# Ledger of designs, part 69: designed miniproteins, single chains, continued (2)

Each design is a single chain, and the fold is of that chain. pLDDT is the mean over its residues in the fold that is shown.

## One batch from the design tools (miniprotein)

Design m6386
Fold by ESMFold2-Fast:
Structure m6386 (fold): chain A 63 residues (1-63)
Amino acid sequence: MEASEEDIALLREAGYTEVTAETNEKTRAAILAFQRELGLEEDGVADAATREALVVWLTLKDD
């Protein structure tokens, strides 16, 4: 899995606090959970659509 350090930071900020750079399995599970919750493709990959959704989610969460 190729989740960047920025993707991991976004996931942790969104409430998936158990993800870290060394927990590929936990990172994939968090991505899958986020994708499922928002109705995105559930492939467990931090693609452009998933990253865009995370940024939007964080903007709304901060409000």
Scores: mean pLDDT 71

Design m6387
Fold by ESMFold2-Fast:
Structure m6387 (fold): chain A 73 residues (1-73)
Amino acid sequence: SLQEEIRERAERDLEEAKKLFEKAKKEKDKEKLEELKEGLDYAIPVARKAGLDEIAEELEALKEEVEEELKKL
């Protein structure tokens, strides 16, 4: 179903975002961290509207980590 496809895509996007965050954090790449924050600001309300509350919560937690790393740069 379209809903299952949306969920699977959101799960893949979340895992990719986590990998990008770890790399950007290690490299202290401010531009990449800012791009991640923008992507998360878009993705969180989309996940919430789709009823993917667990994914939305993980995205929100990741956004908080991204913001903390940006404060250090």
Scores: mean pLDDT 86

Design m6388
Fold by ESMFold2-Fast:
Structure m6388 (fold): chain A 97 residues (1-97)
Amino acid sequence: MALSDEEIEKLRNFAIEELKKLTPEQQKAVVEALRKMLENIDDKEKMGKIMQEAIEKYPEAAGVITTIGRIVFNAYEKDKERAKKIAEELIKEAESL
């Protein structure tokens, strides 16, 4: 079942709080993974590979990357434009840290 708006907001807030606990290098890696996922939003397999590569390179960020992936994939199943908007908002919030 797709996530509700309230569930997406809760997971987004959780991801941002977890992101704040990461080092600047790990935060940058999460932002770069998000940008690559946004560029490949129409390719679920490519998005999955981008997440896996980021997790393998920065295991400490795995929880944040997995949470973000869950938000984006669940939003994409309903509305691709909504998924893009959520990813863009997460990038903007992460870059403000």
Scores: mean pLDDT 75

Design m6389
Fold by ESMFold2-Fast:
Structure m6389 (fold): chain A 90 residues (1-90)
Amino acid sequence: MADVASQIAERARPLIYKALEENGVPYHGGLVDSLVTLAVGVALGTDEDVLAQMERGVRSQLLSLGATEEQADAVIERVREIGRELGREL
């Protein structure tokens, strides 16, 4: 069980760095870890209420680092897409 989540996290991490760079969003390791956790949650079919709570936390972090609301929405949408794509192989 832990192996699958760890594999998803490892695959998601470089894609999330790319998403942050493409959107010009400032980041730190803690934000990247939170985004990876969101992607893993999406991939594993986590309850939408829990995913919505994770998104609120991530959005708050993005805005605190100087991201615009548009940039935060774009990053969160891409992270959800990454999670869905990685989840297709489960």
Scores: mean pLDDT 84

Design m6390
Fold by ESMFold2-Fast:
Structure m6390 (fold): chain A 57 residues (1-57)
Amino acid sequence: MAIEPTVPGHTLAQQAERYKALARQGDAALRARIRALVERDLTGEERADVLAFLDSL
């Protein structure tokens, strides 16, 4: 691609991906902490996505 526009709104998506990665490599205690951070740091669709992912683990 010749042009790669910066999308600041993707910050929440990047945070969601990071929390998912940490949750995959963590145990129940880490997942509980990540859940609290997700509820604090994320909102709307990104929060729902990560919480659903955590619940599936």
Scores: mean pLDDT 71

Design m6391
Fold by ESMFold2-Fast:
Structure m6391 (fold): chain A 94 residues (1-94)
Amino acid sequence: SMEEISKQLRQALKANDQKKIVQIVTENEELLREEARKRGIDPIGFLMALGNTLSLYKPGEPLEKAIDRGINMVGDTLTSPEETRRLIEELLLP
């Protein structure tokens, strides 16, 4: 479920466990793509923004800053940046 993915990602980010973060995203890639599609978000753009957020996250920084950075790095290829932000916030913010 999306709630289970959220809990796992938050724990892995707190632990700065990059191997676990990659594992969670890859094992749940289909569920993440399906959720993006249901919200009218391009799944490729969403996964790029999420991947950027997670890979460049610095422990101790506000997660909102990491999300902003991740989304901005995808740039003009994001067709729904506000909805993409919302989905990433639901995954990473309690």
Scores: mean pLDDT 83

Design m6392
Fold by ESMFold2-Fast:
Order: C-alpha cells, then sequence, then structure tokens
Structure m6392 (fold): chain A 88 residues (1-88)
C-alpha cells in the first residue's frame, strides 16, 4: 500500500479541499449554515491529523455516523461538541 503522506502535506490537501468545497457552495448559493458545517468538518479533520491519536479518529468516525441521519443544525451541533472534546 502507498505510505501515508507527511502531516504537513495532509494539512495542505485539507486546506485545498476546504477552499474548493466553499467555492462550490458559494457558486451554488449555499445556506450559511452549510458553509459552517464544511468549515467545522475541516477543522475536526485537521485536529485528528495533527494529533495522530486513534481515539480521536474513532470519535470522528462515530460523530460522522451520528450525523448521517440528522438535520443540518444538529450536524453542526455534533461537530461543535466534537471540536470541544478534541481540544480538551
Amino acid sequence: MTPAPPVEEQLARLDEQLAADLAALRENGADPILEELVRLVAEVRRLVIESGDPAHRELLRATLREMADQELPEQVALLRALLAELRA
């Protein structure tokens, strides 16, 4: 299997993807809360990449699974809670 890229490269790719996602959403007239969701997902992924902690990866996976059947405001709330946990 291809080895994982360096943390700095992973973060650079994350920033590029975030910029592209936000540009696409703005071009299509996205709701501001959807832009907040995209930014929160990117920030959580950044913290998970930086920490390298398997427990943080598992928390992210669990949160994404909980978000799958939720409405947009609840998805934002779940990500904000995860950010607080990861920053503790």
Scores: mean pLDDT 78

Design m6393
Fold by ESMFold2-Fast:
Structure m6393 (fold): chain A 69 residues (1-69)
Amino acid sequence: GARELAEALLERGKKILEEGKKLLKEATTREEVLEAIGLVLNGIGDLVEAYLLAEKLGDKELAEKAKKG
């Protein structure tokens, strides 16, 4: 259901965002920087979708987890 989707988006978004942040810190080439930025943006997108869905469901705890991402 919608809650399971929000939880999946939260988990995926957190993983992608952390991978992007790590790659950005370790990036030494222009291509690595662009890849890292793409991952960060994708992770933020998933977290925003998880937050909006959690808010619509009235799940305050899940919304706060997505917001803190």
Scores: mean pLDDT 87

Design m6394
Fold by ESMFold2-Fast:
Structure m6394 (fold): chain A 69 residues (1-69)
Amino acid sequence: GDKAALAADGAAAGAAAGDRELGRRQAKVSTEMGGKEEAQKGMERGARSAEANGDRESAEGVRFAAEEA
């Protein structure tokens, strides 16, 4: 149970962090081309959803990604 969940969460967080970094660079390019507000809105909604589910770590990561975009 919990041990496997913690390992999966850590692996997912690590993969998500790398994916987020790549996604941030791609999102920056796309956002500068003409999608700033929609990209920020999407990230804000994602952060709120994660917060509602009690996943504060994911919410914080999404918020930082939005600030960098």
Scores: mean pLDDT 58

Design m6395
Fold by ESMFold2-Fast:
Structure m6395 (fold): chain A 114 residues (1-114)
Amino acid sequence: KIEKAKDYLNKGRLALKNKDYEKAVQYFEKAVEYAKDDPRLKGEAYLLLGEAYLQLNQYEKAVKWFEEAIKYFEKVGDKKGLARAYRLLADAYQKLGQTEKANEWRKKAEEIEK
């Protein structure tokens, strides 16, 4: 099952690189399903799912999935993943015109990298 999660994660990353964002969404949704008991793979899959939605200009969905990624990175103590998720969440809020929230999340990313 973990092998399938990693395979779908790699297929999704390739789809992102090729700008096939809708296909990337489908692959990352499968990666989340197969990453069932692995919080690190779930965090990464949710983060990349959010990135795919950000590229599709579906900013509210991007926010949702970045928030899910944050929960899993907190659970595993992945400070680098957490900082990356905070920056992407800030970018999504900026795209939504929520500049105050965007600045708050950028500040949180800077604080955690210390």
Scores: mean pLDDT 89

Design m6396
Fold by ESMFold2-Fast:
Structure m6396 (fold): chain A 67 residues (1-67)
Amino acid sequence: GMMAMLKEKQRKFQIELDIGALEVARAVYNTVLKKAKEKNLPQSEIQEIQKKIDEIDKKLKELREKA
């Protein structure tokens, strides 16, 4: 019905907003990772930044599959 169609459009819009926010976060963490490598930070700190990027990538994949 009409109400189900409106709820579906709202759900898709929210997913698009969440994807956009995560793409921005991913770009920020990639910049942080690049700077960490350039400054020769400990491998443990580089791995922690990489784990954050991996978590964002997992969330992006899940949201894109729902879109």
Scores: mean pLDDT 84

Design m6397
Fold by ESMFold2-Fast:
Order: C-alpha cells, then structure tokens, then sequence
Structure m6397 (fold): chain A 106 residues (1-106)
C-alpha cells in the first residue's frame, strides 16, 4: 500500500545517506575508494528509486482514486528530492577526492 511506499522512501533515504557519508569519509584520505563508494550509493539510489516509482504507479493505478494519485505524487516528489540530494553529494565527493589527490601529489 501507500504506507509501505512511504516507509520504503524513508528506508531508502536512510541507507543512501549512510552510504554517502561513508563515501565522503573515504574521499578525505582514499579518493579512489571514496569515488567507488559514491558510485555504489548512486546505483543503490537509482535501483531503489525505480522500484518505489514502479510500486507507487501500480498502487495508484489499482486504487484509481484522486487521493491515491495525490499520495503517489507526494511520494514521487520525495524520491526526486532524494535523487537530487544524491547527485549534489556526488559532486561534493568528486571535488573532495580531487583535492585530496592533488594534496597527495605534493
């Protein structure tokens, strides 16, 4: 149901945030490991987001109500916000890795 989809977004967000935080810590001293960990976080976010979108679309179609569509739209907006947060973090972590690599080459 929609409640399960809401929990899935919360669970995905928490897991992705933990993976991104680990990638950020790695990037501060091990740039290649940090970039690899960030790529894994992005892949996890992509797969989780696709699954939630598919489940939410199926549930809204099955219900056929305006209320279900509104809840589906709200969940999809949260998924889009999570995706943007991950993309922004990816840019930050690439910059951290670049600076650390430059520091190590001095």
Amino acid sequence: GIAAAQKAVDDLGARVDAMVNQAREFAKSLPELGLGAMNQAMGYADNGSATIRANVAAEAARSGTAEARALADAILARVDALRKRVEDSGKEIRELARKERERQLR
Scores: mean pLDDT 87

Design m6398
Fold by ESMFold2-Fast:
Structure m6398 (fold): chain A 70 residues (1-70)
Amino acid sequence: MDALQQGMQLLQQGDYQGAISAFEQALAQRDTLSPDQLARAYIGLASAYEQLGDLDRAREAARRAGDVLR
């Protein structure tokens, strides 16, 4: 399972800290990701941070997702 898929699975399971780590691993290999995959990683990261109450990091991740889709 790649890091992006692992992050999505952990997010569905409510493992928000695990999801953050997996999405960060996916983003460390950003050059291997399509724009859609990169945006999904940032969206997942934003969702995980929001669930943990880290609203500043959630907002930054959401902004990064928007930048990729422009």
Scores: mean pLDDT 83

Design m6399
Fold by ESMFold2-Fast:
Structure m6399 (fold): chain A 95 residues (1-95)
Amino acid sequence: APPSADQISQQLSNINSGMQDAIDDGDVDRIISLSVQGLGISRIAQSISSTFSPDQRSRIQSQISSVYTNIQRATLQSGDPRIRQIRDQIQSILS
């Protein structure tokens, strides 16, 4: 079954928290892993966005924007091209 809006929101919250920790620790492998997870959840959210209430859509959009901001912050700390590639893919979802 597709995840609920609340499950997506919880997963995005966990990813954002984990990314802040990974960035502070300089853990590039964890940043990449969490960024891939964030992109995956963002794509799922986009694919089922028509099932969301306006409030759920606004909350999830805000959380995806937070993932983007955390990845953008990570690009300043690491020159790994995978981080920038994932950032650009999330930016496309937000557009």
Scores: mean pLDDT 89

Design m6400
Fold by ESMFold2-Fast:
Structure m6400 (fold): chain A 76 residues (1-76)
Amino acid sequence: SMEEEKELLEEIREALKKGDLEKALELASQLVQKSPKATPELIELLEELRRKAREAGDERTYIQAAALLKEAKEMQ
């Protein structure tokens, strides 16, 4: 539902704010799998996750976030 999607987006924002990149990635992955279309908000959060992972030197999260971002952009 759109309400569940909104709740997941808010949880992703909070995880990013706390620097919990693993949790943000997990939640974003779940949202991409559940939704047939990516929202602009999800794309913005994935770009933020990718940026923060790069800044933290978390190569695994960076690669996975970049892959999800590509998938999300192709779903628009």
Scores: mean pLDDT 82

Design m6401
Fold by ESMFold2-Fast:
Structure m6401 (fold): chain A 95 residues (1-95)
Amino acid sequence: MRDDIGKQVDEVIDRATRELKRRLGLSDEEARGIALGEALVVAVDPSYADRVNPVIAENAKLLSVAYFLGELLKYSVELSKAPRIPDLVREAQAA
C-alpha cells in the first residue's frame, strides 16, 4: 500500500497522544508534547526506540524516513512552542 508519509506520521502522533493521555491521565497538550518529543528523538536516533512509547517505537523507521524528507519540521516548530513548566504552573494557579 502506497500511503502518504505525512498522513502516516500524523496518525502515529495522534495515536501516541491518545495512548499517553489515557494511560497517564495527562492533558492533551502534555500528551502531545511527549509524543512529539519522542517521535523527533527516535526519528533522529532510532536506537531510542526501546525507550519511547510503543506506538512511536513500532514506527521508528517511518519517522526516520519522514525526518529525512522534512515531513517532521512542522512538529519541531509545534514542540518549540509547547508550554514550559513555569507556564504550566501559572495556568494551574489561574484555574
Scores: mean pLDDT 71

Design m6402
Fold by ESMFold2-Fast:
Structure m6402 (fold): chain A 82 residues (1-82)
Amino acid sequence: GEKERLEEALRYAKEALKAIEEKNEEEAIEATTKALDLLKGQIENIDGNKQYLVDLIRQKNYELAKRAVENLIGNVEQLLKA
């Protein structure tokens, strides 16, 4: 159901955060894209957010990528609370 999909998205978002902290570009991109794909219909501009975050990771801007993923985690946790 929707709750299970949001819980899976949260798991991938947390995996993305870990990969960013480890500076593992490949795992960070994979986990980020999986999390955002699960959030289609729940948050706006998924494709734009995905491209923005992937670009940050590819540019090795890990500080901004980390903050963006932390914000994503917070948004998913808030959706799960509702």
Scores: mean pLDDT 87

Design m6403
Fold by ESMFold2-Fast:
Structure m6403 (fold): chain A 72 residues (1-72)
Amino acid sequence: MIVVIEKEVLDGESAKEVLEEAKKYIEEGAQVIVLYKKVKGLGAMELLMELAKLGVKIFNDEEEAKKYLEEL
């Protein structure tokens, strides 16, 4: 199963929500992809790094995300 989590803006609060959501899907055996348009603050960047450590694929461009999905 592949899950795409899309957020227009990632700040410390929304990035934390995305991290917890991604962890739940990973526990269920899903491959998680996160797509965002804008990121705010160091806390959001730290949470994005935690997502990357979990093997989550992170994109800020919809076309790059689609290209990655086509290669799966």
Scores: mean pLDDT 79

Design m6404
Fold by ESMFold2-Fast:
Structure m6404 (fold): chain A 57 residues (1-57)
Amino acid sequence: MEEKLKELQEKIKEAALSVPGVTKVEVEGLDVKITAASSEALAAALEAASRVYKEFK
C-alpha cells in the first residue's frame, strides 16, 4: 500500500498548492506542512488537504 500513500501525498500537495496564496507545501508521511501568504490561504489549504485525506480513507 506504499503506492496509495504516495498518491495521497501527491493529491494533498496538489490540492493545497492550488489555493491562491500558498507558497510551499511539504508532505512527509501523513504530516502536512503548508506555508501561505495569509492565514486565510493557510486555512483554505488545510481544508483542501483534509478533504483529499478523507476521500482516501
Scores: mean pLDDT 76

Design m6405
Fold by ESMFold2-Fast:
Order: sequence, then structure tokens, then C-alpha cells
Structure m6405 (fold): chain A 83 residues (1-83)
Amino acid sequence: MSKEELEREIAAALARMAVAVAKLTKNPGREDVELLEKAADLAAAAGATEEAIEAYRAAAEVAKEIGDEEAAERLEAKAKALE
């Protein structure tokens, strides 16, 4: 495995774990949105596009749940930009 392949696999795994944790979180806050966006940004930068899209969408859903509609719209736009 090359360094680039390893970085992509790690970023993809982190994004998948962040999404899984978000689904288990009953009282999400702004920090959960920030964690999901950070994981998605890392996945996107590493070329893990599918995991990045899923993490951005999960972040947007959490943002909407906590009433941060501006963050939700921004995160949905980031997900759409990768499609």
C-alpha cells in the first residue's frame, strides 16, 4: 500500500466512524457538526469521495437538527460539489 492509499483508507475510515457516532448521538451539538465536517474535509482531500459526501450529508442533517440552517445549507453545498 502506498502512502497515498494509506492516507485515503485512514481518512475514509475516520469519516465512516464519525457518521456512525453521529447516528448514535441523542443530543448532538455544534461540536458534532464540526467533527463530521472535519472528517469529511479530510476524506475529500484524500480522495475518499463517497465517504466525504456521506459525512457532509450527515453533518448537514445534524446542523438542521440543532437549528443551524445556515451550516446545513453550506454542508449540503459541499456534498453536492463532490457529486
Scores: mean pLDDT 85

Design m6406
Fold by ESMFold2-Fast:
Structure m6406 (fold): chain A 83 residues (1-83)
Amino acid sequence: DAEELIRRAEELIDKAEEYLKRGDYDTAAIYAQRAKELAMEALKVATGELVPRAVGLVIRAIGLAYEAYLKSGSEVARKAFEA
């Protein structure tokens, strides 16, 4: 289950990065926030080597949401970053 959540979080991070590159900061922030949620769920059930991987995904997701907020200044991006 943790491995599935990690895989899904990685997919959402990839989507967030794609939208960030195209300048769709609101969509990037939403995908980053969802990736953070899945990574945090993974962290709750992760054991052993999956724990640092889940932690890394949470950090990456927060970073992407923050970058989207900095570039857009929008309420949507701010809410996603602060979530």
Scores: mean pLDDT 82

Design m6407
Fold by ESMFold2-Fast:
Structure m6407 (fold): chain A 101 residues (1-101)
Amino acid sequence: DGVIRRRMGLPPQTLGEQFLLDMEEGDPVEALERFLRRLQEEEGLSEAEALRLAAHALYNYGLLTGQDVLSEDEMRELVRLAEEDPEAARERLLELARRVR
């Protein structure tokens, strides 16, 4: 998986793996904004689709690193909010990214 490959010094193979690397090595907010942009520009996803995937990715990053970045309930709420109010979902997601240590 991406975490094992990164720990072994292997290059990331997917946008998700690149996101995990960017989160570890740089600014988490910039990493998340880059991930959202790439999902839309490279994968052709809508803003709502990109925000949903980013919410799941941030949640999974928290699980993988043992950080309480957001709960499963907060992630599910973000997924719902991405469809109803993408701007509010983006603002909340970037706020949560600032919790990354």
Scores: mean pLDDT 77

Design m6408
Fold by ESMFold2-Fast:
Structure m6408 (fold): chain A 100 residues (1-100)
Amino acid sequence: SALEAELAALTRELARRLARYFVANPDAEVDPGGPAGRAGQAILAAAKEGEEAAEAAILADLAARLARMFELAEKAGIPREELLRREIALLREELALLEA
């Protein structure tokens, strides 16, 4: 769907911006309770290999989180389109904050 294509494009852009940040900040502290969570150390390790490796690691983590979220939402009876619109709005907001 158009919503799924938009979510994929925004997720890719977020991953690119985060990859650039982690490559530029190799000593970045990852909060285990924060958005980077349990995958943070793997992302930092990939960032030492370069921006493309960091982007791939971030995309893999984001894809896994989204898949789990959609699975839980389906079990809770939340329509997929409603969840897609919500996540697109949140990603747009997060990307705007990263422009600052």
Scores: mean pLDDT 78

Design m6409
Fold by ESMFold2-Fast:
Structure m6409 (fold): chain A 74 residues (1-74)
Amino acid sequence: SVEEKLKQLLLGLSTILEGMGLHEAAAEARRLAEENASVEEVRKWLDRLKQRYPQLARLLAEAEAALDEIEKEL
C-alpha cells in the first residue's frame, strides 16, 4: 500500500539520519511515519530538511524520487 511504502521510506531515512548524528531530523521522520503522514506532508518536510542540511542534497533528492514513485500509486 501507499501508506506502508511511505512508512518504510520514512523509517529508512530515520535510520540513515540517526547514523549521521542528525537525531532531531531522525525523530521527525519517525514521527511522520507514526502519524501516517500524507505524501504532501512528507514532501514539505523533505523541502525543509534540504534547506536545513544542504549537505544532504543527494540523499534527499533520492528520497524525493522515491516519494514521486509512491505518489504515482495514489
Scores: mean pLDDT 86

Design m6410
Fold by ESMFold2-Fast:
Structure m6410 (fold): chain A 98 residues (1-98)
Amino acid sequence: VSEEEVLEAIEKKRFLETDIDPTAAQTRFYRALREGNYEEALKAAFDVSAALLRMGLPDEARAFYLIGLGIYYRKLGDFETADKYFKEAEEIRKKLGF
């Protein structure tokens, strides 16, 4: 799956689920990761990205959908590609002061 395909899916989610609370979605994301529920973590990461895009925060949104991509590739067993996306997300978040 390309970054462009993920961004298109997140943009569709932005229009369909306009009432997503980014704080609640982020809480769901970390809870799902702790519980090993990677499918819910993936969904929550994209929910956070969609909400951030609606708020006009594209860099923050990119950090979260890159985490979503990392979860996706890790679930597929492609740990090298997953690590690449997680590292890129971490660098963006570090630069933004997260």
Scores: mean pLDDT 75

Design m6411
Fold by ESMFold2-Fast:
Structure m6411 (fold): chain A 92 residues (1-92)
Amino acid sequence: MEFEKVRDELIAELKELAEKYGLSQEEMDALIARLNRRFEALKKKGYSVEEIREELSLFIEDDILIAAGKKLTPEEQERYVRRLRELAERDA
């Protein structure tokens, strides 16, 4: 229940940002699927509910900006790549 509530809150945040940046329904659905995969990966890694919320909120912002065609700064790009690497090590 606690994990499901946080997932629902993160999906709601993603939808609000997707609408703000003018993403299509197909783009939004793809991002929701990616969010669900990341959520399960962090949960399996033993992250707490609050740690998952904090981590994935930043991923949502990065994913929305990329999908909207916004350019990331070099620092933002490095942060995003580092996060993807951490999750990839979990999926191995």
Scores: mean pLDDT 74

Design m6412
Fold by ESMFold2-Fast:
Structure m6412 (fold): chain A 71 residues (1-71)
Amino acid sequence: APEMRILGVEPSPAVLAPGESLPVRVTVEIGGERRELPGVVLATSADEGVAFAQDEEARVGALRRVPVLPP
């Protein structure tokens, strides 16, 4: 499988409470090509989030620590 790099997430999940989810677009680089994939960010703690992206052909999951303001 081609190597994937996560380049960005929109909108920014800067303000999420633990247990909240935010639908996002994830910009990824696959084999040197940039793509936008639908995804969801889940706040697992006050200072950490997990980003998952899924398309019709492939599933992409990545743990990405993102600063999250506490509720």
Scores: mean pLDDT 53

Design m6413
Fold by ESMFold2-Fast:
Structure m6413 (fold): chain A 59 residues (1-59)
Amino acid sequence: GDVDKAEELLLTSWYTTGSLDSVREAIKYAIETYGGEVVREAARRLGSKSIIRLVEELL
């Protein structure tokens, strides 16, 4: 579903670049594409406090 797609997008941005700025841009894109609630759930599943904080700041 959309949560799985958002999770993969966030994970791929981190794995590929190692950059929180890249993850921030991926979060913005995911919010526009899937919606904030979907992205919040994806970040929760990833369990990264840094990513969860970025999602909260961008919502």
Scores: mean pLDDT 81

Design m6414
Fold by ESMFold2-Fast:
Structure m6414 (fold): chain A 66 residues (1-66)
Amino acid sequence: SRQAAVARARALTQETLDYLRKNRSKYDRPMDPAFVMEEMVRYLYEKRKYLTPRQYEATIAMIRSS
Protein backbone atom coordinates (compact mmCIF):
# COMPACT_ATOMS: atom_id res chain seq x y z
CA SER A 1 0.00 0.00 0.00
CA ARG A 2 1.03 3.64 -0.40
CA GLN A 3 1.04 4.19 3.38
CA ALA A 4 3.27 1.13 3.97
CA ALA A 5 5.65 2.23 1.18
CA VAL A 6 5.93 5.75 2.67
CA ALA A 7 6.53 4.34 6.19
CA ARG A 8 9.27 2.04 4.87
CA ALA A 9 10.89 4.87 2.87
CA ARG A 10 10.94 7.06 5.99
CA ALA A 11 12.50 4.24 8.06
CA LEU A 12 15.16 3.56 5.40
CA THR A 13 15.96 7.28 5.10
CA GLN A 14 16.44 7.49 8.89
CA GLU A 15 18.58 4.31 8.85
CA THR A 16 20.79 5.83 6.13
CA LEU A 17 21.18 9.11 8.06
CA ASP A 18 22.02 7.16 11.24
CA TYR A 19 24.68 5.21 9.32
CA LEU A 20 26.34 8.43 8.08
CA ARG A 21 26.05 10.08 11.52
CA LYS A 22 27.63 7.04 13.21
CA ASN A 23 30.42 6.89 10.60
CA ARG A 24 31.02 10.66 10.25
CA SER A 25 34.52 10.40 11.83
CA LYS A 26 35.59 7.94 9.09
CA TYR A 27 35.24 10.65 6.40
CA ASP A 28 38.32 12.84 6.00
CA ARG A 29 36.47 15.68 4.26
CA PRO A 30 33.57 18.12 4.88
CA MET A 31 30.07 16.60 4.97
CA ASP A 32 28.42 19.19 2.74
CA PRO A 33 24.77 18.62 1.65
CA ALA A 34 25.71 17.42 -1.86
CA PHE A 35 28.22 14.88 -0.50
CA VAL A 36 25.77 13.66 2.17
CA MET A 37 23.05 13.11 -0.46
CA GLU A 38 25.48 11.25 -2.76
CA GLU A 39 26.62 8.98 0.11
CA MET A 40 23.01 8.25 1.16
CA VAL A 41 22.16 7.25 -2.42
CA ARG A 42 25.32 5.08 -2.57
CA TYR A 43 24.40 3.36 0.72
CA LEU A 44 20.91 2.48 -0.57
CA TYR A 45 22.30 1.31 -3.92
CA GLU A 46 24.48 -1.21 -2.04
CA LYS A 47 21.36 -2.44 -0.21
CA ARG A 48 19.11 -2.58 -3.30
CA LYS A 49 19.16 -6.43 -3.38
CA TYR A 50 17.28 -6.46 -0.06
CA LEU A 51 14.60 -3.99 -1.21
CA THR A 52 11.72 -4.17 -3.65
CA PRO A 53 12.01 -1.79 -6.63
CA ARG A 54 9.14 0.30 -5.20
CA GLN A 55 10.82 0.58 -1.78
CA TYR A 56 14.13 1.59 -3.39
CA GLU A 57 12.54 4.18 -5.71
CA ALA A 58 10.39 5.70 -2.93
CA THR A 59 13.39 6.01 -0.59
CA ILE A 60 15.63 7.58 -3.27
CA ALA A 61 12.85 10.08 -4.10
CA MET A 62 12.50 10.98 -0.40
CA ILE A 63 16.27 11.54 -0.03
CA ARG A 64 16.46 13.69 -3.17
CA SER A 65 13.44 15.81 -2.14
CA SER A 66 15.06 16.67 1.20
Scores: mean pLDDT 75

Design m6415
Fold by ESMFold2-Fast:
Structure m6415 (fold): chain A 94 residues (1-94)
Amino acid sequence: MEKILEEMKRVIEEADLPERVKRALIEALEAGVKAELNVAAILEAVRAALEAAGVTLSDEVVNKLAGAALFAKEGDGKSALILTREAVRLAEAE
């Protein structure tokens, strides 16, 4: 799990995004991973972390981050990384 989260953070750090947005995405993933293992709790944790960071992102980006955190919690690093890359790509377009 720690290894998956570290790789997800590296994907975000390599993104073409402002440092403030990168930090918010990392904090949102960490909050999602720390939440209870259910979709609603993970989604709420991700949204709360982004709101606290003052970053507004589309529901599609938020859903991709929540999905990435869920798969990371389940030990599915491949799915977690795919969703993290998709979230970054969408955030770069916003």
Scores: mean pLDDT 84

Design m6416
Fold by ESMFold2-Fast:
Structure m6416 (fold): chain A 82 residues (1-82)
Amino acid sequence: MVYKDGKKLGDFRVELEEIDGKTVVYFLGPDILKARKLGLREGEEVEVEVDGKKIKAVVGDSLGRSIEEGVELLKEAVEKSF
């Protein structure tokens, strides 16, 4: 579960990492696009619920790298190169 400003946003597949004493949340797979559709951006503060506990986290770079966007960019690059 991910929350922002006390509002429940939904269930996401995430990875949590501790970087320089801050918890960073990375959205995984298709949930990268799901988070982006909800307006979540890199560097925003959110709360992630793990084992019934809410942890404050900062949104990581995964939102800038959606799978579908990455595939489209790779396809365009290949089409321009050959």
Scores: mean pLDDT 65

Design m6417
Fold by ESMFold2-Fast:
Parts: C-alpha cells; structure tokens; sequence
Structure m6417 (fold): chain A 94 residues (1-94)
C-alpha cells in the first residue's frame, strides 16, 4: 500500500513537471495497481523514486541508490524513498 502510494506520488510529480506524458502516467498507475494485487516490491518502489530523483537531482540520486545497494536493506530503501518523495513534494509545493 505505502509503495503504491509512493509510486503514484512520483508519477504525479513527473506528470506535473512534464517529464512523462499523460498516457505514460496512466499506464504507470495501472501497472502499480496490478503490481499491488500481486505484491509490489521495495525494489520496484525504489526504482520509480530513483527515476524521478535522477531527473531532478542526478548526482544525489546516484549516491542514494548506491547507499541502498551497498547496505542491501529493503526497509531502509523504502524509508529513504518515502522521505525523498516527501522532500520532492515539499519542493514542488514551494
């Protein structure tokens, strides 16, 4: 549930920025719903967050993903993705 909401939030931000088309956003939202029925993984949620972060903060995004992979801690990856998403939302609101 949290991973799906995180992914949808990222998709909304990407769409607002014009990084992806409306059609792509709809396809990604449907894919997230399908994955939720089958169990969305932490890796998939992190990948979605990473894609957006790379577009906005390429150097910082690479560092965060490397830290996650180095530690191989799925829970920390989800926590990082959630905190990052909140940070991105705060910037978008500003």
Amino acid sequence: DAAVRLGEGVIDILRERGEISEEEAEEYRELLREMAREGISEEQALTAAYAYWVARHPEEAEKKVEEYKRNNKPEEGIEWAREWALEALREAEA
Scores: mean pLDDT 57

Design m6418
Fold by ESMFold2-Fast:
Structure m6418 (fold): chain A 74 residues (1-74)
Amino acid sequence: SMKEEAIELLDELVEFMRAEDDPEAQRAAVLETAARLEELGMHDLAAALRAASKLPDPEHLRLAVEIERHELKS
């Protein structure tokens, strides 16, 4: 299902962001994941990730992505 694919994409994104120290690489990964979610038709989730990508604090960016993942799994 689209939801199961989206969960997998967000799980991969969260693990990448935990391992990656470069904030620019983290933001690029969030935007790449948003584009893939858009292709799946998950427009609202993609928009939420694009909004999160504008957060200046890398910690806030990680938390925003983890919140979206948690809400999707709920």
Scores: mean pLDDT 87

Design m6419
Fold by ESMFold2-Fast:
Order: sequence, then C-alpha cells, then structure tokens
Structure m6419 (fold): chain A 99 residues (1-99)
Amino acid sequence: VDPAKPYTLLVEMPADAYDNLKLPAIGAQIQALSAIPNLTATLTNQMLTLALSTSLTVTLNHNDKLLASKTITVSNAEDATKQGSAAGTTLLTKAQTVL
C-alpha cells in the first residue's frame, strides 16, 4: 500500500448533515470517489467569510480502501487551509502506522 497516494478531500454542507452520518455512509461516498483515478486533494470553500462555518471531512484511501478519516470545522478560508493541512498530515501518519 502507498499511503502517500491517493488523497480524497470530501466537503459536506451543512454541518448538521455530517452529524447524522455513520462510517458506512462515508464508506459509500468514498466508493463513489474511488472511481476517479489520479484525484488530487483540493480544499473547497476557500471563499468562506468570517461569519460562515463549514464542516469538512478529509479522507485518505488507497485501492478503494479507507485508511483514515478526520473531520474538521472551518470558520474562514485561512482556518480552512491550516486545518486541512494539519488533518492531511495526521491522516498520512496514521495510514503509515497501520499499513
């Protein structure tokens, strides 16, 4: 397994919708995304205003297998970039430990 490839950044809005999701539902979404080869992780909602809060799910998968997942909450574009980067690093390290 190559934990450095591929990454998938999944953005879910509104935040309350994510609170009702369970691991199997996230797995189904990853299954759909795994059909896209060479997908590059992209941070969505970089246009957020200071008054906007968004929940983001960052997933790391390889060969249609979920290796790690982490949810982050974002209040603005700067916060989104910072939390996205930190979450990515955590997911990669976790995947390397497991596989």
Scores: mean pLDDT 40

Design m6420
Fold by ESMFold2-Fast:
Structure m6420 (fold): chain A 97 residues (1-97)
Amino acid sequence: MKVTEEQRKAADEAVKYTAELIRKAREVDPSVLPLLREAARHVTEMKVAADSGERYEEFKEHARKAIEYFRKLREKLPPDVQRLADKAIEYFRKIAE
């Protein structure tokens, strides 16, 4: 199946929230860096798959992995930063479904 325009818009929004979350999380707690690196890797791979238009299952799989890592990250973050993780997760869910 081909990546939809709605899924592509969701991916762009997820990337934006992910970038802001990574910036703020690093300032708050350096111990989250290993989880941030894994989350960022899956977000990058998701974006690459989306841009190809041909790797639909990989696109969805990387979105699912991103959700998993962001859920682990949010539990270690203050409420203001958790909101960014929650927004990213909402957009990843639109991709993964």
Scores: mean pLDDT 79

